# Designs tried in a protein design run: designed miniproteins, single chains, continued (5). Part 32

Each design is a single chain, and the fold is of that chain. pLDDT is the mean over its residues in the fold that is shown.

## One batch from the design tools (miniprotein)

Design m17079
Fold by ESMFold2-Fast:
Structure m17079 (fold): chain A 91 residues (1-91)
Amino acid sequence: GAMAELKRRLATEAAQSVIDRAQKEADEILKKGEENVKFLKESAEKMTERDRKIAELAAKNVEDYAKNKSDVVLKRGQREADELAAAIEAA
């Protein structure tokens, strides 16, 4: 009926809002990670060969950390969206 249709629409809109917020947070994490990687790579260009290799490994670790953190945020956001949608439809 009309009430079930309204609940589905509200659930979809609320879920999308949560997903959009998580995507924005994930994008900011990746952007900050890219800035940190750029800083380490630029710093490495001024170093001895030994220290440059250490800085390049640090840059890779920072990139991997940012990607993992972004993925965790997106997965959490999807779970929260699904739970919120289910709660609205169950009301």
Scores: mean pLDDT 89

Design m17080
Fold by ESMFold2-Fast:
Order: sequence, then structure tokens, then C-alpha cells
Structure m17080 (fold): chain A 81 residues (1-81)
Amino acid sequence: MSIEEEIEFLVALVRQEIAEGRLTAEGVRRLADTIEATYPPEVAARLLERILAVLEEQGAAPEVVAIVREALDRMRARAAA
């Protein structure tokens, strides 16, 4: 699977979780932690940017948005180092 296909797959999963009312702060924290552990910082930042955009577009809870924003800021800092 290409990285673009992987990004779209994860974005689709996040959209489904929001639509089903299953997206929790704990679940999003685990997702962000997994992305940070799995991908290089520059790729993790791209994934988190796409997820953040979807969360904001879909009207996710502020707590959930904050978790992804903090993870994105950490990955951007690491990618710039």
C-alpha cells in the first residue's frame, strides 16, 4: 500500500468513528501515539495534519482536537530538528 493510500485509509477510519459517535479522547490519544511511534516525524506530521483537518471539519470535541494538535506540534518540531 502506498503512503497516500495509507493516509486515506486512516482518514476514512477517523471519519467513520466520528459518524458512529465512537471517537473518544483516549482513542485519539492512542491513535496519535501509534502514528508517532510508527512513522518518521515528517510523515507523522502529514498524517496528523490530515486527521486534524477532518476532526475540525466534522465538529469533533475540543478535547479531541487539542490532543491531535499537540501531537502535530511535537512532530513538526522533531521534523525541523
Scores: mean pLDDT 81

Design m17081
Fold by ESMFold2-Fast:
Structure m17081 (fold): chain A 93 residues (1-93)
Amino acid sequence: AERAAYFARELARIAELMANWARSQKKWDIAKEFEELAKRYRQLAKEKVSLETIRKAVDELIELAKKYGFPQEIIDELERLKAEIDRWIEEEK
């Protein structure tokens, strides 16, 4: 429970960074989409969600980052977060 909340907060932080980058590129529609994603992830941090739920959210965020052409550094941060979540899922078995 506490680990899922931690990763949800990290997803919200990364989504906010993505929104800031999109604004710097004058991509306001994309920035708004990622601001709404950050709000959703902050809500997930307050709810009792599984690590598998957070893992799916990371996968969706990686796909969106690739779709919108975000910098590789952001994609790499998401891939690292995904690897950490996978490790914790395995340790719960």
Scores: mean pLDDT 84

Design m17082
Fold by ESMFold2-Fast:
Structure m17082 (fold): chain A 88 residues (1-88)
Amino acid sequence: SKDAKLAELDKRIAALQAELAKAREAGDTSTAKVLDQLIALYKEKKAKLEAGTMTPEDEEQFKREIDILDGVLAVAKAVEETVRRLLA
């Protein structure tokens, strides 16, 4: 349902915002930048769902863009973990 989809989006946005706060506190500017972009993308998806303006093409485009940014986030986190390991 629309309500269930909106609730799941709110949950994901909240989780990403918590990760963003931690990245900012740690001075991890690369991870913070990617998280900020993901949050913006999820908020845009939520706005279209709330407005009832979501097309099937929009749904597929959001899926592709989220998948790409999830990949970029994984790389940013892997780089940070490697740097942290080298400094330990």
Scores: mean pLDDT 88

Design m17083
Fold by ESMFold2-Fast:
Structure m17083 (fold): chain A 118 residues (1-118)
Amino acid sequence: MEKADKLLELGKKYEKQKNYNKAGNYYYGSAVIYLDNKDYDKAIESLQKAADSYIKAKDYYSAAVSYLLLGQIYLEQKDYEKALQYYEKALELAKKANDEKLAKVAEDNIKKVKKLLS
């Protein structure tokens, strides 16, 4: 957990310096460690900060990946409405990134969640 907290601190440092690519990478790295330790609240916070930083850096691919992970966390928590919202955001960003494979992953997850909501 200390390693994840240190990466989160580094993310905040680089965000303040407007180095959004480094900020996104550190926030994403902290989120992965929090997720591995099942600290879902801190993983969610870190992924939201990673996605925002990547969007500011115009790294739409990494932002889409961050939203896919947010959708997956909410899906596992059975918060299907939030899962759908994050997968839809991931699809929008995947299209901005011109990544057909990533867009298809988001579309397949949207279809799956819509079936769970019905």
Scores: mean pLDDT 91

Design m17084
Fold by ESMFold2-Fast:
Formats: C-alpha cells, structure tokens, sequence
Structure m17084 (fold): chain A 81 residues (1-81)
C-alpha cells in the first residue's frame, strides 16, 4: 500500500539522516548503521524502479507530507544529540 511504502521511505530517510549526523560526533555508530542504510536504499530503489524512482518518491513525500518529514528530521536531531 502507499501508506506502507511512505513508512518505509521515512524509515530509510531517517536512518540515512541519523548516520550522516552521527558521522562527525560518533563515527563508530555511524559506520555501524551504513550496511542497514545501504540495504534499505537498495530495496527501495528496486521496489520503485531504480534510483530515479526512489528520488521521485522522496520528492513526492516531502511535498505531500512536509509535516511528517519535518517531525522525522526533528526526531533524528534529538536521537543524534
């Protein structure tokens, strides 16, 4: 379903954003997250028809659900602190 796909997109985006923020403050924790980030991105790209499909789905989600994306960014910042 679209709701399940959007949840997977938000989860993968949040994990990637957390890894990026942690790369300067906790590089060991960031490195531990990389295999999961890579696996999630690969699975989503395959489900969405490749890298372009993944990029379009993320853009759509940010346009249609900006409050959910901002809440996720806030949660990631809190988790990284």
Amino acid sequence: SRAALDERLLDAFGLAALAALLSRTDPARAAALLPEVEAAARALAEALGGADGLAEALRRLAEEEPERVEALRAAVRAEAA
Scores: mean pLDDT 80

Design m17085
Fold by ESMFold2-Fast:
Parts: C-alpha cells; structure tokens; sequence
Structure m17085 (fold): chain A 98 residues (1-98)
C-alpha cells in the first residue's frame, strides 16, 4: 500500500504544480469575479482528483503495485521523486511570492 500512496502523492503534486501555474497566470489579468470562478473550478478539480485517488486505492492498489514492480520502480525511487517535487513546489511558491 505504501508504494501506491507514494505514487498517488507524486501524481497529486504534479497536478498541483501544473494547475497552480496555470491559475496564477490567469489570475494576473482576471477581474475579481473571474478570480472567484477560477478558484472554484480549481477546488472542484482537486476534489474530483482526491475522490478518484480514493477509488484507485480501494479498487486498483494491487494493479498499481504490479505495474510499479514490472517497471522496476522501488519505494525508495518514489520517495526520491516526491522529495524532488516538494522542492520544486517550494521553489515555485517562492518565485510567485517575489
């Protein structure tokens, strides 16, 4: 289960990086009303992804474990990728704050 949870966490961070950049750029030129609509859409998309991840954990955990094993991906590889993405998230956050 740990490998599946790590894989889903990696996918979640990748989604957040991509969508946060898109949202930030759109918000630079958006009206207050458009900003509210963009934030609502972002939250809805995140909630749908979280629900899908829960479903995957309940129904496809064994399939994901088998796929990772077939690809030669270890838990250590997944942890390293998570740490890399977390660092990238931190750098992106600092860039936006500047």
Amino acid sequence: MEAVELRLAIEDLRFNLEKSDELFEKMKTATPEEKQALLKKYVEERNKRMERHREILETKADEIVAELKKQGVTIEDLRSELERLRKEMGEAGRKRAA
Scores: mean pLDDT 75

Design m17086
Fold by ESMFold2-Fast:
Structure m17086 (fold): chain A 102 residues (1-102)
Amino acid sequence: MREKAVEAGIAAQRALDLGAKSGALPEFARTPEATRGIQYAQDVAGAAASGDYEKALEAARKMATPEGVRGLRLAAEVMKQHGDEEAAKAFERAIELFREAS
């Protein structure tokens, strides 16, 4: 579970980096659920990078909730509607990994 949670957080961070380059990120401000899901995913990546795997697992459990999954799903949809299919696929991959981690 720990390794999959870390992988999911990294995938979500990569999706954000891609979204920033495409200019799609401002659309997240209009979708608070997407922003929260992304924040949980970033917490997983940050905790794992610092070696705090217990904190990474706790953050991953928040992402594995219906709220967290819905948030990332909305983020993927926003990216797809903005024409950034690469970022959308990265968010879809993060959702898949969080489902496996739960």
Scores: mean pLDDT 68

Design m17087
Fold by ESMFold2-Fast:
Structure m17087 (fold): chain A 91 residues (1-91)
Amino acid sequence: SEIERLAEEFERETDPRRKAALTYRILELAAAAGADPAGVAGGIAAAAGLLLGEDFTKEIVQAKQAGDEERTAALLAEARERLRAEAERLE
């Protein structure tokens, strides 16, 4: 499957930015295939840590744990935009 192919590429990748981009592509395909939205959001937060640093992932987790839905949605939207831009650079 395309997801399996991307997962194999991820295992061989050493650049954290490219790993984040590959993870984002896998999560987009999983979401399109009906994966649980909360699981996809968790994956986005993890991939954001690879691309934007651990502090960004911590902010998402803290907002979610505090029940701040607006802040959580805003941080996830920012993460998705940054990850999408990196994924567009994959050849």
Scores: mean pLDDT 85

Design m17088
Fold by ESMFold2-Fast:
Structure m17088 (fold): chain A 93 residues (1-93)
Amino acid sequence: SMLSEEQVRAVADLVAALLPEAFAAALAAFLSLGMSEEEARVAAAGQVLDNILRSPNPTPAQQALLASLSPEQQEDMVRLGAELMYEQAVRLA
């Protein structure tokens, strides 16, 4: 990831602050798969961002989240989240 560990945590915190319900749902799902809290927070933030980027009509709150992040931060966080999800799926196989 191009993001530092501090930047990754800051992005996850921002997603949790701006989209608390979507973030909490994703976080609960990843925790239920046995991810650590830190890994689950990153995976949750990445999944929420990926879902927004795939949406044809993002809500004002979703648009505000995207406006708060550079395209590079968005892309890196989505990729890092997907990598953690893949690693956990391999651990469970």
Scores: mean pLDDT 88

Design m17089
Fold by ESMFold2-Fast:
Structure m17089 (fold): chain A 80 residues (1-80)
Amino acid sequence: DDEEAIEAADRIVELAEKAGLLLIAKQARRLREAIEKGDRLEADIELGMLQISIAVEKLAGVPIPAELEEAFDRLVRAFQ
């Protein structure tokens, strides 16, 4: 659902900006714009890039807010 996906992406942007996770915030913003424009191919690419960015930060030992992980899980479900 595009509306649910946009809400989840906006929540990720908010939480990432508050946590100083600027790359995650940038990727989530790009994803939201792709969803809003109906560009499904770009949205799928940006979702993959967001997933990689979160995984990279976690592997580096950067604490990811639990609310951000929950918002990401909602986003992935909205895409399925």
Scores: mean pLDDT 86

Design m17090
Fold by ESMFold2-Fast:
Order: structure tokens, then sequence, then C-alpha cells
Structure m17090 (fold): chain A 72 residues (1-72)
């Protein structure tokens, strides 16, 4: 259905935005922001959004950690 397609697109965009935000932040700041945003989504009763945010931040943090190791 159109509504289901829109929900899936919104979650995918949210995950991508979370990824980009985490990738462009220092790892420690990204971890703190992840916890805050995931908790906020869960408190609002939006578990699918919480999962999308968590997945995006986790991926972005992993890529940032890899790059920071190369800089050291």
Amino acid sequence: SLAKAQEELELGLLEFEAFMEAFNLPVEEARKLKEKKVEEARKKGEPEKAEAIELGYEAGIRMRERLEKLEK
C-alpha cells in the first residue's frame, strides 16, 4: 500500500540521516546523541523510528572509528 511504502521510505531516510550525522561527529559525541535520540523515539512510542536511528548511528560511528584509527 502507499501508506506502507511511505513509512518504509521515511524510516530509510531517517536511518540515512542518522548515519550521516554520526559519521560527521566525533565518536564520543555521536554515541551520546545516539542514546538521547533513541530514548526520545522510544518514549514517544515510535519503536520503528528508534530502531532506524540506532542502526544509522551505529553504522556512522563504526565508519568514523575506522577513519580516526587511520589518523592516529
Scores: mean pLDDT 85

Design m17091
Fold by ESMFold2-Fast:
Structure m17091 (fold): chain A 68 residues (1-68)
Amino acid sequence: SLEDEIALLETLIARERNPLFRADLEALLGKLRAMQAGERLSPEERAQVEAQLAMLRRLAEGLGIPLP
């Protein structure tokens, strides 16, 4: 769900020590919150967000990070 994706991103942001990668994760989190608030993203932005979330979820699973 969108709530689960937001919680995953918040967990990854809290663990991220590289400020550039953290900024990228925070930008993605902002897009998810905009979607949750009903803002319309372009089809290209929506597809990119979904692809990034799928990649991050696989990475978290591979690292054994507990998912909410």
Scores: mean pLDDT 78

Design m17092
Fold by ESMFold2-Fast:
Order: C-alpha cells, then sequence, then structure tokens
Structure m17092 (fold): chain A 91 residues (1-91)
C-alpha cells in the first residue's frame, strides 16, 4: 500500500510539472512512480501496482503530447487504459 501511494503521489507531481512546462522534472517524477509501482508489484499488490502504472502511463501520454510526439502519446494512453482494466480485474 505505501508504494502504491508513493507512485500515485509522483504521478500527481508529474502532472503538476507538465502543467508548469517543466518536462524534465515531470520525467523524473514519472521514473520514481514506476520504481514505486515495481516495488508494490514485488510485494504482491498486483491491483495497486497496475493502478499506479496506469496513472504513470497517462502522464507519460501528456508528457509526450507536450513534446509534440503524438504517436508516443497515443501509445502511452492506450497502455494506461489497458492497465486500468487489468487493475479492475485483479481486484
Amino acid sequence: MEHVQAALEHARKAAEAIAAGDLDTALQHLQQGILHADRALRDGDVAGALRAYSEVAENLSRLYRAQGDEKAAEVARGLSELLRKLAEEAE
């Protein structure tokens, strides 16, 4: 549970950094979000980890769109949606 909360907090900070135009800070927070989601998965919190990965992927989509990479943004958005559905099935 703690690692899922940490991952979601980093995803929120990434969204704030994207809104401020600080894409380097956003990427650093997304990387930290992935590390915490990985730890949640290793601890057996599959549903929590998948939710955290989904939030990170959604903000990666926003980051790529802000950089003008529409194709990468679309792929990341699709991944976020898939991970969200998998999280619902894992509960």
Scores: mean pLDDT 87

Design m17093
Fold by ESMFold2-Fast:
Structure m17093 (fold): chain A 99 residues (1-99)
Amino acid sequence: MKKILIIGYDSSKELDAGGLHAITTAGQLAKKLKEEGIDATSVNAIGASTEEIIEQVKKYKPDEVIIVTSEDDYEEAKKVAEEVEKETGVPVRVILSED
């Protein structure tokens, strides 16, 4: 069974509208994938360091990671994704939250 970890990402420790959209979209995506029979779990990474995100990936041991982010945090999320993939060997995708 394919296991996916979905991360709602906000670079800011203060939850803003972009971060709220990211976590909401991540939760909705996880629910949709579970309804399709995929082992999907969502977690929130609001102001989380790259190291904290790597530890979450190690804890869940997913086959794939999806980072959901706002457009404002996209470049930061891409850098996080590259480091996570390098350190864990798990493929990471970055997607934008839905409007």
Scores: mean pLDDT 81

Design m17094
Fold by ESMFold2-Fast:
Structure m17094 (fold): chain A 70 residues (1-70)
Amino acid sequence: SAIDRLLAAGRYEEAAMLAAYEYLILGTGSPEQLARALEAAGDAARAAGDLETAKRSYERAQEIREKHGL
């Protein structure tokens, strides 16, 4: 998918933004998909040594999960 390609390219914020766009604007995504994309972005950022981006992605994922009872 486009999200997977962005994550593979290290473009974590863009992957999360696309997942948010699909969920919030197009109505074709889900809060679970957005949380997973944010968690995947966080994991990839952490593996690349980008701890600041990893932390932000995990915090956003947790907020989505808490808001939606996931």
Scores: mean pLDDT 79

Design m17095
Fold by ESMFold2-Fast:
Structure m17095 (fold): chain A 71 residues (1-71)
Amino acid sequence: AEKRAQVLKEGVEKIREIREAFESGDLDRAVQAAVEAGVPEETARKLAESGDIEGLVRLVAQVMREKAEAA
């Protein structure tokens, strides 16, 4: 239970970082935050370059949820 809560909190923080990076136009930072969350770099880069912030955020949320279930 405690480990799950910590993993989910980290996921929320990564999603916030991605959103802030998009607002500043720093696509490299958005890609890096997604990779740190566990998203493959190629996938994160494609979504960031296409401006699909919702797709990138959704994928990060999915990966972090899977990590929380495994913890």
Scores: mean pLDDT 78

Design m17096
Fold by ESMFold2-Fast:
Structure m17096 (fold): chain A 80 residues (1-80)
Amino acid sequence: MPAHVLVTVKGGDPKKVIQALHDAAAKEGADVGSIVLPDGSVASVVTAPSEEQARRAADAIKEAASKLPGVTEVTSEPVG
């Protein structure tokens, strides 16, 4: 069953955040859909073929986002 993880990034440039998240997810073979929230935060849903692959993609995304200038918080939680 495909697995989903919600990643939320606070701070930074939303366009640069989205690009970094998508690049990191793609390297792990995961798909990402992202939106910019009214407060400027980015919310992204990571989809992967397995829970283990979704977890690896979420970890890679959190590492990539945390290295961006102005990012103050990165959280992830499984969905479903």
Scores: mean pLDDT 82

Design m17097
Fold by ESMFold2-Fast:
Structure m17097 (fold): chain A 68 residues (1-68)
Amino acid sequence: MPTPQQLLDLALQKARELTKDFPPEAQQEVLDLTRALVRAMVARGIYDPETLLAAVEDIVKYIKSQLE
């Protein structure tokens, strides 16, 4: 099973890659939401990287839609 730290590192790396061209404030919002998501998933015993990465992609899509 991935550790909480490994899940956090994986999620933050993905969030940074997907938001590298976002305004700095929007990128920071995605990173903050990603950290909150990892904490919530770990607290519920959810350690699945695929579920985590899909949720990060949904956060990115949502924030991107607010930039229009």
Scores: mean pLDDT 84

Design m17098
Fold by ESMFold2-Fast:
Structure m17098 (fold): chain A 72 residues (1-72)
Amino acid sequence: MSLEEIRERAAEAVKRIALENGDSPEVADGVAQAVRDAKTPEEAQKAAENLGASPFTVRTARVVARYVAEKA
């Protein structure tokens, strides 16, 4: 699996979790994009927080962004 595939799967997973956790589609899309663009887990977490994502979605964004960063 390429880094691009890992990043896209991570973004899709975060979007799905955000929607299941009751975040709006706009927030879910924004958090997914933050995971794609983030260079660090901290950057993804801050972007999710700034979008007003739920605490669970913020934690998930950090965790998946860490996974992506470790594969880069």
Scores: mean pLDDT 82

Design m17099
Fold by ESMFold2-Fast:
Structure m17099 (fold): chain A 93 residues (1-93)
Amino acid sequence: SLLEEIQRRAERLAEELLADPSLSRVEILERLIEFFKEHLDLPLAKKGLATLLAELARLTGDWEGALERAEKYAGPEYKEKLEEFKKKLEEAK
């Protein structure tokens, strides 16, 4: 299926980016985010995008930017899920 093909392509891209020692973790996440932005017609791509934005925010501390990008590209439901994830991380400390 197209969904399985896009997932396989995302997994291969992640492996290729992780194997490149010249790329920072932030640069790897930004490239994966850009990949999923090209496939937003697929529900899995929106979930993948939100997950990557959560990881980016966790590394950079820029939760405000991540929430704005989640709402813009994935929709308000994914912004709410990212806000819930942030709250759970703060509660786990």
Scores: mean pLDDT 81

Design m17100
Fold by ESMFold2-Fast:
Structure m17100 (fold): chain A 109 residues (1-109)
Amino acid sequence: MDKKIEELVKEIKKLSDELIKAIKDGDFDKAKEIYEKLKKLVNELMKLALKNPKSKKAIKALEDVIDQLEKIRKTALSQGTKEAKELALEIDITIGMVRIVVGILKMLS
């Protein structure tokens, strides 16, 4: 469990940094591709956390993911384009889903 969480967190951080760079470069085609990969890993981390609801490490990993997604969302919003705003909205929906999962896990722990 712990090694899988650590690997997912590492890859999520790497994709988050790549996504921020793509957004700042104005490459929204690349940003959307990176975001879909990031979203898949975030969903995998949420599923792992739900299978092990007493894992404080999994809960903290999801809270760290929320912080990373908020940074990406703010970066997208700062670009001021329609495509950036649409990406920020998609990220905000994902943040909402992660927050719900964290809330459930905290009630179960």
Scores: mean pLDDT 87

Design m17101
Fold by ESMFold2-Fast:
Structure m17101 (fold): chain A 68 residues (1-68)
Amino acid sequence: SRAERLRLAERAARLLRELEENPSYELFEEFLRVLKQLDPNVDEQKVRDMVINRLKALGKELPEEMLE
């Protein structure tokens, strides 16, 4: 339903905000999992690249696991 998709989108937005403040691989994995629930065809590599670029732009330290 639209309400279920909205809840997932809100969860994804919260996870991205948490990831931006305190980067961790576990938060990235949760973020990707929620995005896959919203769109099973999501490009995991594009999501990874987007998150990496966003964290770099914010001057945050990247989790080593995200670079592999």
Scores: mean pLDDT 84

Design m17102
Fold by ESMFold2-Fast:
Structure m17102 (fold): chain A 75 residues (1-75)
Amino acid sequence: AKEEAYQRGYEVGAEIARLVAEGRLAEAQALDDAAIEETRPLVEASATSEEAREQVEAFVRGAREGAAAALAEAA
């Protein structure tokens, strides 16, 4: 679950960063909005569930690392 959340975050973060680097801002925004909706139930559950909080933290870490990797490739 944590590993899966990290991997999903990484994929989403990398793709958003790649779209931004290409100037495809509308597509980046649409993907970001979709990811927010996809993760909303998990974020809500994180207020009362340690497991859900750990998954949110893994997703966010993945997204940051994925974005950083994609931006490094674009530079």
Scores: mean pLDDT 82

Design m17103
Fold by ESMFold2-Fast:
Structure m17103 (fold): chain A 80 residues (1-80)
Amino acid sequence: SIFEEAKEKLKKVLSEEDFEYLNFKLEIFKEKLPSMTPEQIRSAGDSLIDEIKDTLPEEKQEAVIKIVQELIEKAIKEAE
């Protein structure tokens, strides 16, 4: 799945603690996904990116944001 691919990439760049935190957020996002429009997916994804910027170490943000943005774009395409 697109989530499993994203999680494998995230495990390579994040500590176990930071990964567990983000994985929890991604599971919530995944659970809500079937009830969301493409516009709602983008909005929820943008909110998740903002939370990453506020929560994760600055040196990890670029790599993590790229992975999460790719996941969001794939989720939007699947909802179209």
Scores: mean pLDDT 83

Design m17104
Fold by ESMFold2-Fast:
Structure m17104 (fold): chain A 57 residues (1-57)
Amino acid sequence: DSLKKQIDDLQKQKTTLEDQASQAAGQGDVDTAKRLLSQAQSVQDQIDTLSKQYSSS
């Protein structure tokens, strides 16, 4: 299922962004951490959209 694969890929991308944000925050780079978390939020929005389509299919 291509939708499930896209969701899985996006979940991995989100985890990577969250890990990078945690590293930036740990180093005191709050601005970089906030930007990475905003990108992770955008990925989560894509996951939510695809998950609704997947469960409705």
Scores: mean pLDDT 83

Design m17105
Fold by ESMFold2-Fast:
Structure m17105 (fold): chain A 100 residues (1-100)
Amino acid sequence: SMVEKLLERARELEREIEELEKEIKELEEKEKDPKKLKRLEEMRRELEEARRLVEEAIELARRAEETGDERDLLRAQVLLLTAGSTVTLVRRRLERIKEE
């Protein structure tokens, strides 16, 4: 089912977001460079937005399961794709900070 695939992708993204949020928090606690702290703050805000998109996608997927509205499935898919892109970019930026 498309709904099951979207909900599984959403759960995967929620786990990745939680892992990245934890890593950012751990770096923020030991970091003293204001420039790096600013970059970490920006990444945290990007993850907060990604989480919001995932939550909206879950609601849309569940509504589509009840109503059969394929437009809600398409919207959920687009939101998860957008959130996934944000997660990938934040992960890459975080790896760069760790190497500095």
Scores: mean pLDDT 89

Design m17106
Fold by ESMFold2-Fast:
Structure m17106 (fold): chain A 50 residues (1-50)
Amino acid sequence: SLTDLLREPLTQHPIKQSALFDALLRAGISQETAQAVVQQLKDEGLLVDD
């Protein structure tokens, strides 16, 4: 899944929630899917607070 692909790189190079959300939207991911992915990774502690 998309979340699985992002776990390792985010563990090595953590980024802000807004930065990940913007990157996913630029990659053509829908807003709904991007929000769900960001929330999941935030809940796992892999994202920096804005």
Scores: mean pLDDT 83

Design m17107
Fold by ESMFold2-Fast:
Structure m17107 (fold): chain A 75 residues (1-75)
Amino acid sequence: SLDELLLQLAEAVKAGDAARVRELTEQIVASIRSEEERRRALTYLRLLLAEAKRLGHDEVAAILEEAIARLEALR
């Protein structure tokens, strides 16, 4: 589910695991089926981006910024 992917993403972000963050963000973007899910994913990814920047995980932050841009571009 989207909620399970978002929980796993939060753990990967805290760990600084860039490879896992990339895998999970690709799955999240591909899983979006509605405007509600898109808005919810955007809200969570923006919070996780702030956390990645606070922790100094620059590569993770860059991956999250790319995923946010993709979600913002969805119709």
Scores: mean pLDDT 89

Design m17108
Fold by ESMFold2-Fast:
Structure m17108 (fold): chain A 58 residues (1-58)
Amino acid sequence: SAEARKEAERLRQELIDAPMEEVTKRMDELRRELSAQGKPTGPVDAIRLEAELALQDR
């Protein structure tokens, strides 16, 4: 759980200036990796939702 949260937060910080489409794509990839490893996806799902909501302004 803590590791998954740290990975999601690190990725979010790396993508802070990235377009929301890139954020969504990267979060989907991380979610698949965490799910395959049996790790919780909550932190990734939260960040992805924020990016998806931002895309509604398109």
Scores: mean pLDDT 73

Design m17109
Fold by ESMFold2-Fast:
Structure m17109 (fold): chain A 88 residues (1-88)
Amino acid sequence: MSREELEREVAEAMALIVRGVGKLITERLDKEISKASGEKKEELQKRKELEEEYVRALVESNLALARGDREEAERHLARARELAEQLK
């Protein structure tokens, strides 16, 4: 396997891992939202939206790296950083 082939496969695998972890986080938040009411429910719904956008940005960044599109990957990573600040 060439270095370039290995780097593409690693980036693709990372996208799958991020997607899988994101699904587990979303499922946990959905259970919490179902049990919540009022302000707490609204807060959890906003957090879910931010976490779903964050996961999507990370997945898209890794898939762009797998395609060799560094500029697109950096753009998606910048979006992920902005979303990460909102999740603190």
Scores: mean pLDDT 84

Design m17110
Fold by ESMFold2-Fast:
Structure m17110 (fold): chain A 64 residues (1-64)
Amino acid sequence: SERRTRVMNALIENYNEAPGRGLSVKELAERTGLSVTTVRRELAVLEDEGLAVQTPDGKWVLAA
C-alpha cells in the first residue's frame, strides 16, 4: 500500500541518516504524516515480511 511505502521509506531514510538508531512509532507517525494506529499496522506487515525489526528498546529499524 501507499502507507506501507511511506513507512518503509522513513525506515530507509533513517538507516542512511542514523544507522545505529531506531525510530519510535511516534517518530514514524510524525515523519510519514500517518496516525500511530496506521503505523503500528503497517510495521506489523513489514515485520512479517522480514523488512523491519523491533529493537529491545521498542524502536524500529530496517532489517538490513
Scores: mean pLDDT 85

Design m17111
Fold by ESMFold2-Fast:
Structure m17111 (fold): chain A 72 residues (1-72)
Amino acid sequence: MSPEEARELARRAMEAKTLEEAQELARILADDPSLSPSVQAAAREAAKEKDVEGARSKVAAAIHDAALSGTA
C-alpha cells in the first residue's frame, strides 16, 4: 500500500460516521494480499468492533502500520 493510499484510507477511517463504513475499510485491509498477516489480523479485529470509535481507531492503526512497514 502506498503512503498516499494509506493517508486517504486513514482520513476516511477518521471521518467514518457509521460502524458499517469502518468495517468496510477493515475488509479492504483484510482482503489486501500485499499487507502483512499482522495487519490483516488487526483489520479483522476492527471489523468485529461494535463501536464506531473503536472500529475507526483500529482501522486507522492498521493503516498506519501498513504505511510505516512499506516505508521503513
Scores: mean pLDDT 74

Design m17112
Fold by ESMFold2-Fast:
Structure m17112 (fold): chain A 70 residues (1-70)
Amino acid sequence: MMEELEAREQALIAEAKAQLSDEQLQAVLAALEPVRREAAELIAAGRLSEEEAARRLIDALEATVAAALA
């Protein structure tokens, strides 16, 4: 459900802001830009739902934040 995915994304961003420096946060956001762009293009082409796109973005965010904290 989109509402749950959105809440999860917001929780991850809040955690990242608490644990990462401004520079690390900018690097995380930059790493997500290609993922966001690809998802938007696939949605526009009818190849991906908004829910699936949100899930992919959350998974990418989790992986990127975990890598930045390592």
Scores: mean pLDDT 77

Design m17113
Fold by ESMFold2-Fast:
Structure m17113 (fold): chain A 89 residues (1-89)
Amino acid sequence: SLEEAKKHLEKAIEELEKVTNPYGRKALFNARLALKALEEGDVETAIKYAENARKWVEKGIAETTDPEELKALQEALEHVKRAIELLKS
């Protein structure tokens, strides 16, 4: 449902706010745009920004060595993926 997708985007944003590196910040920016688009009823734009957030999180996971930030990125990735699945259903 759209409400479940929104909750997953909100959880991804909470995790990404813990990350200070540039990849996490770019992912956070895109996740916030996805949530805003979803609140405005624009599902296609929400999917686009959520997919952009996923790409930045995946790059962040590859480049991040800090254990706490890595865990936050991994948790954010699962929430972003679930949001995308729900939005495409």
Scores: mean pLDDT 90

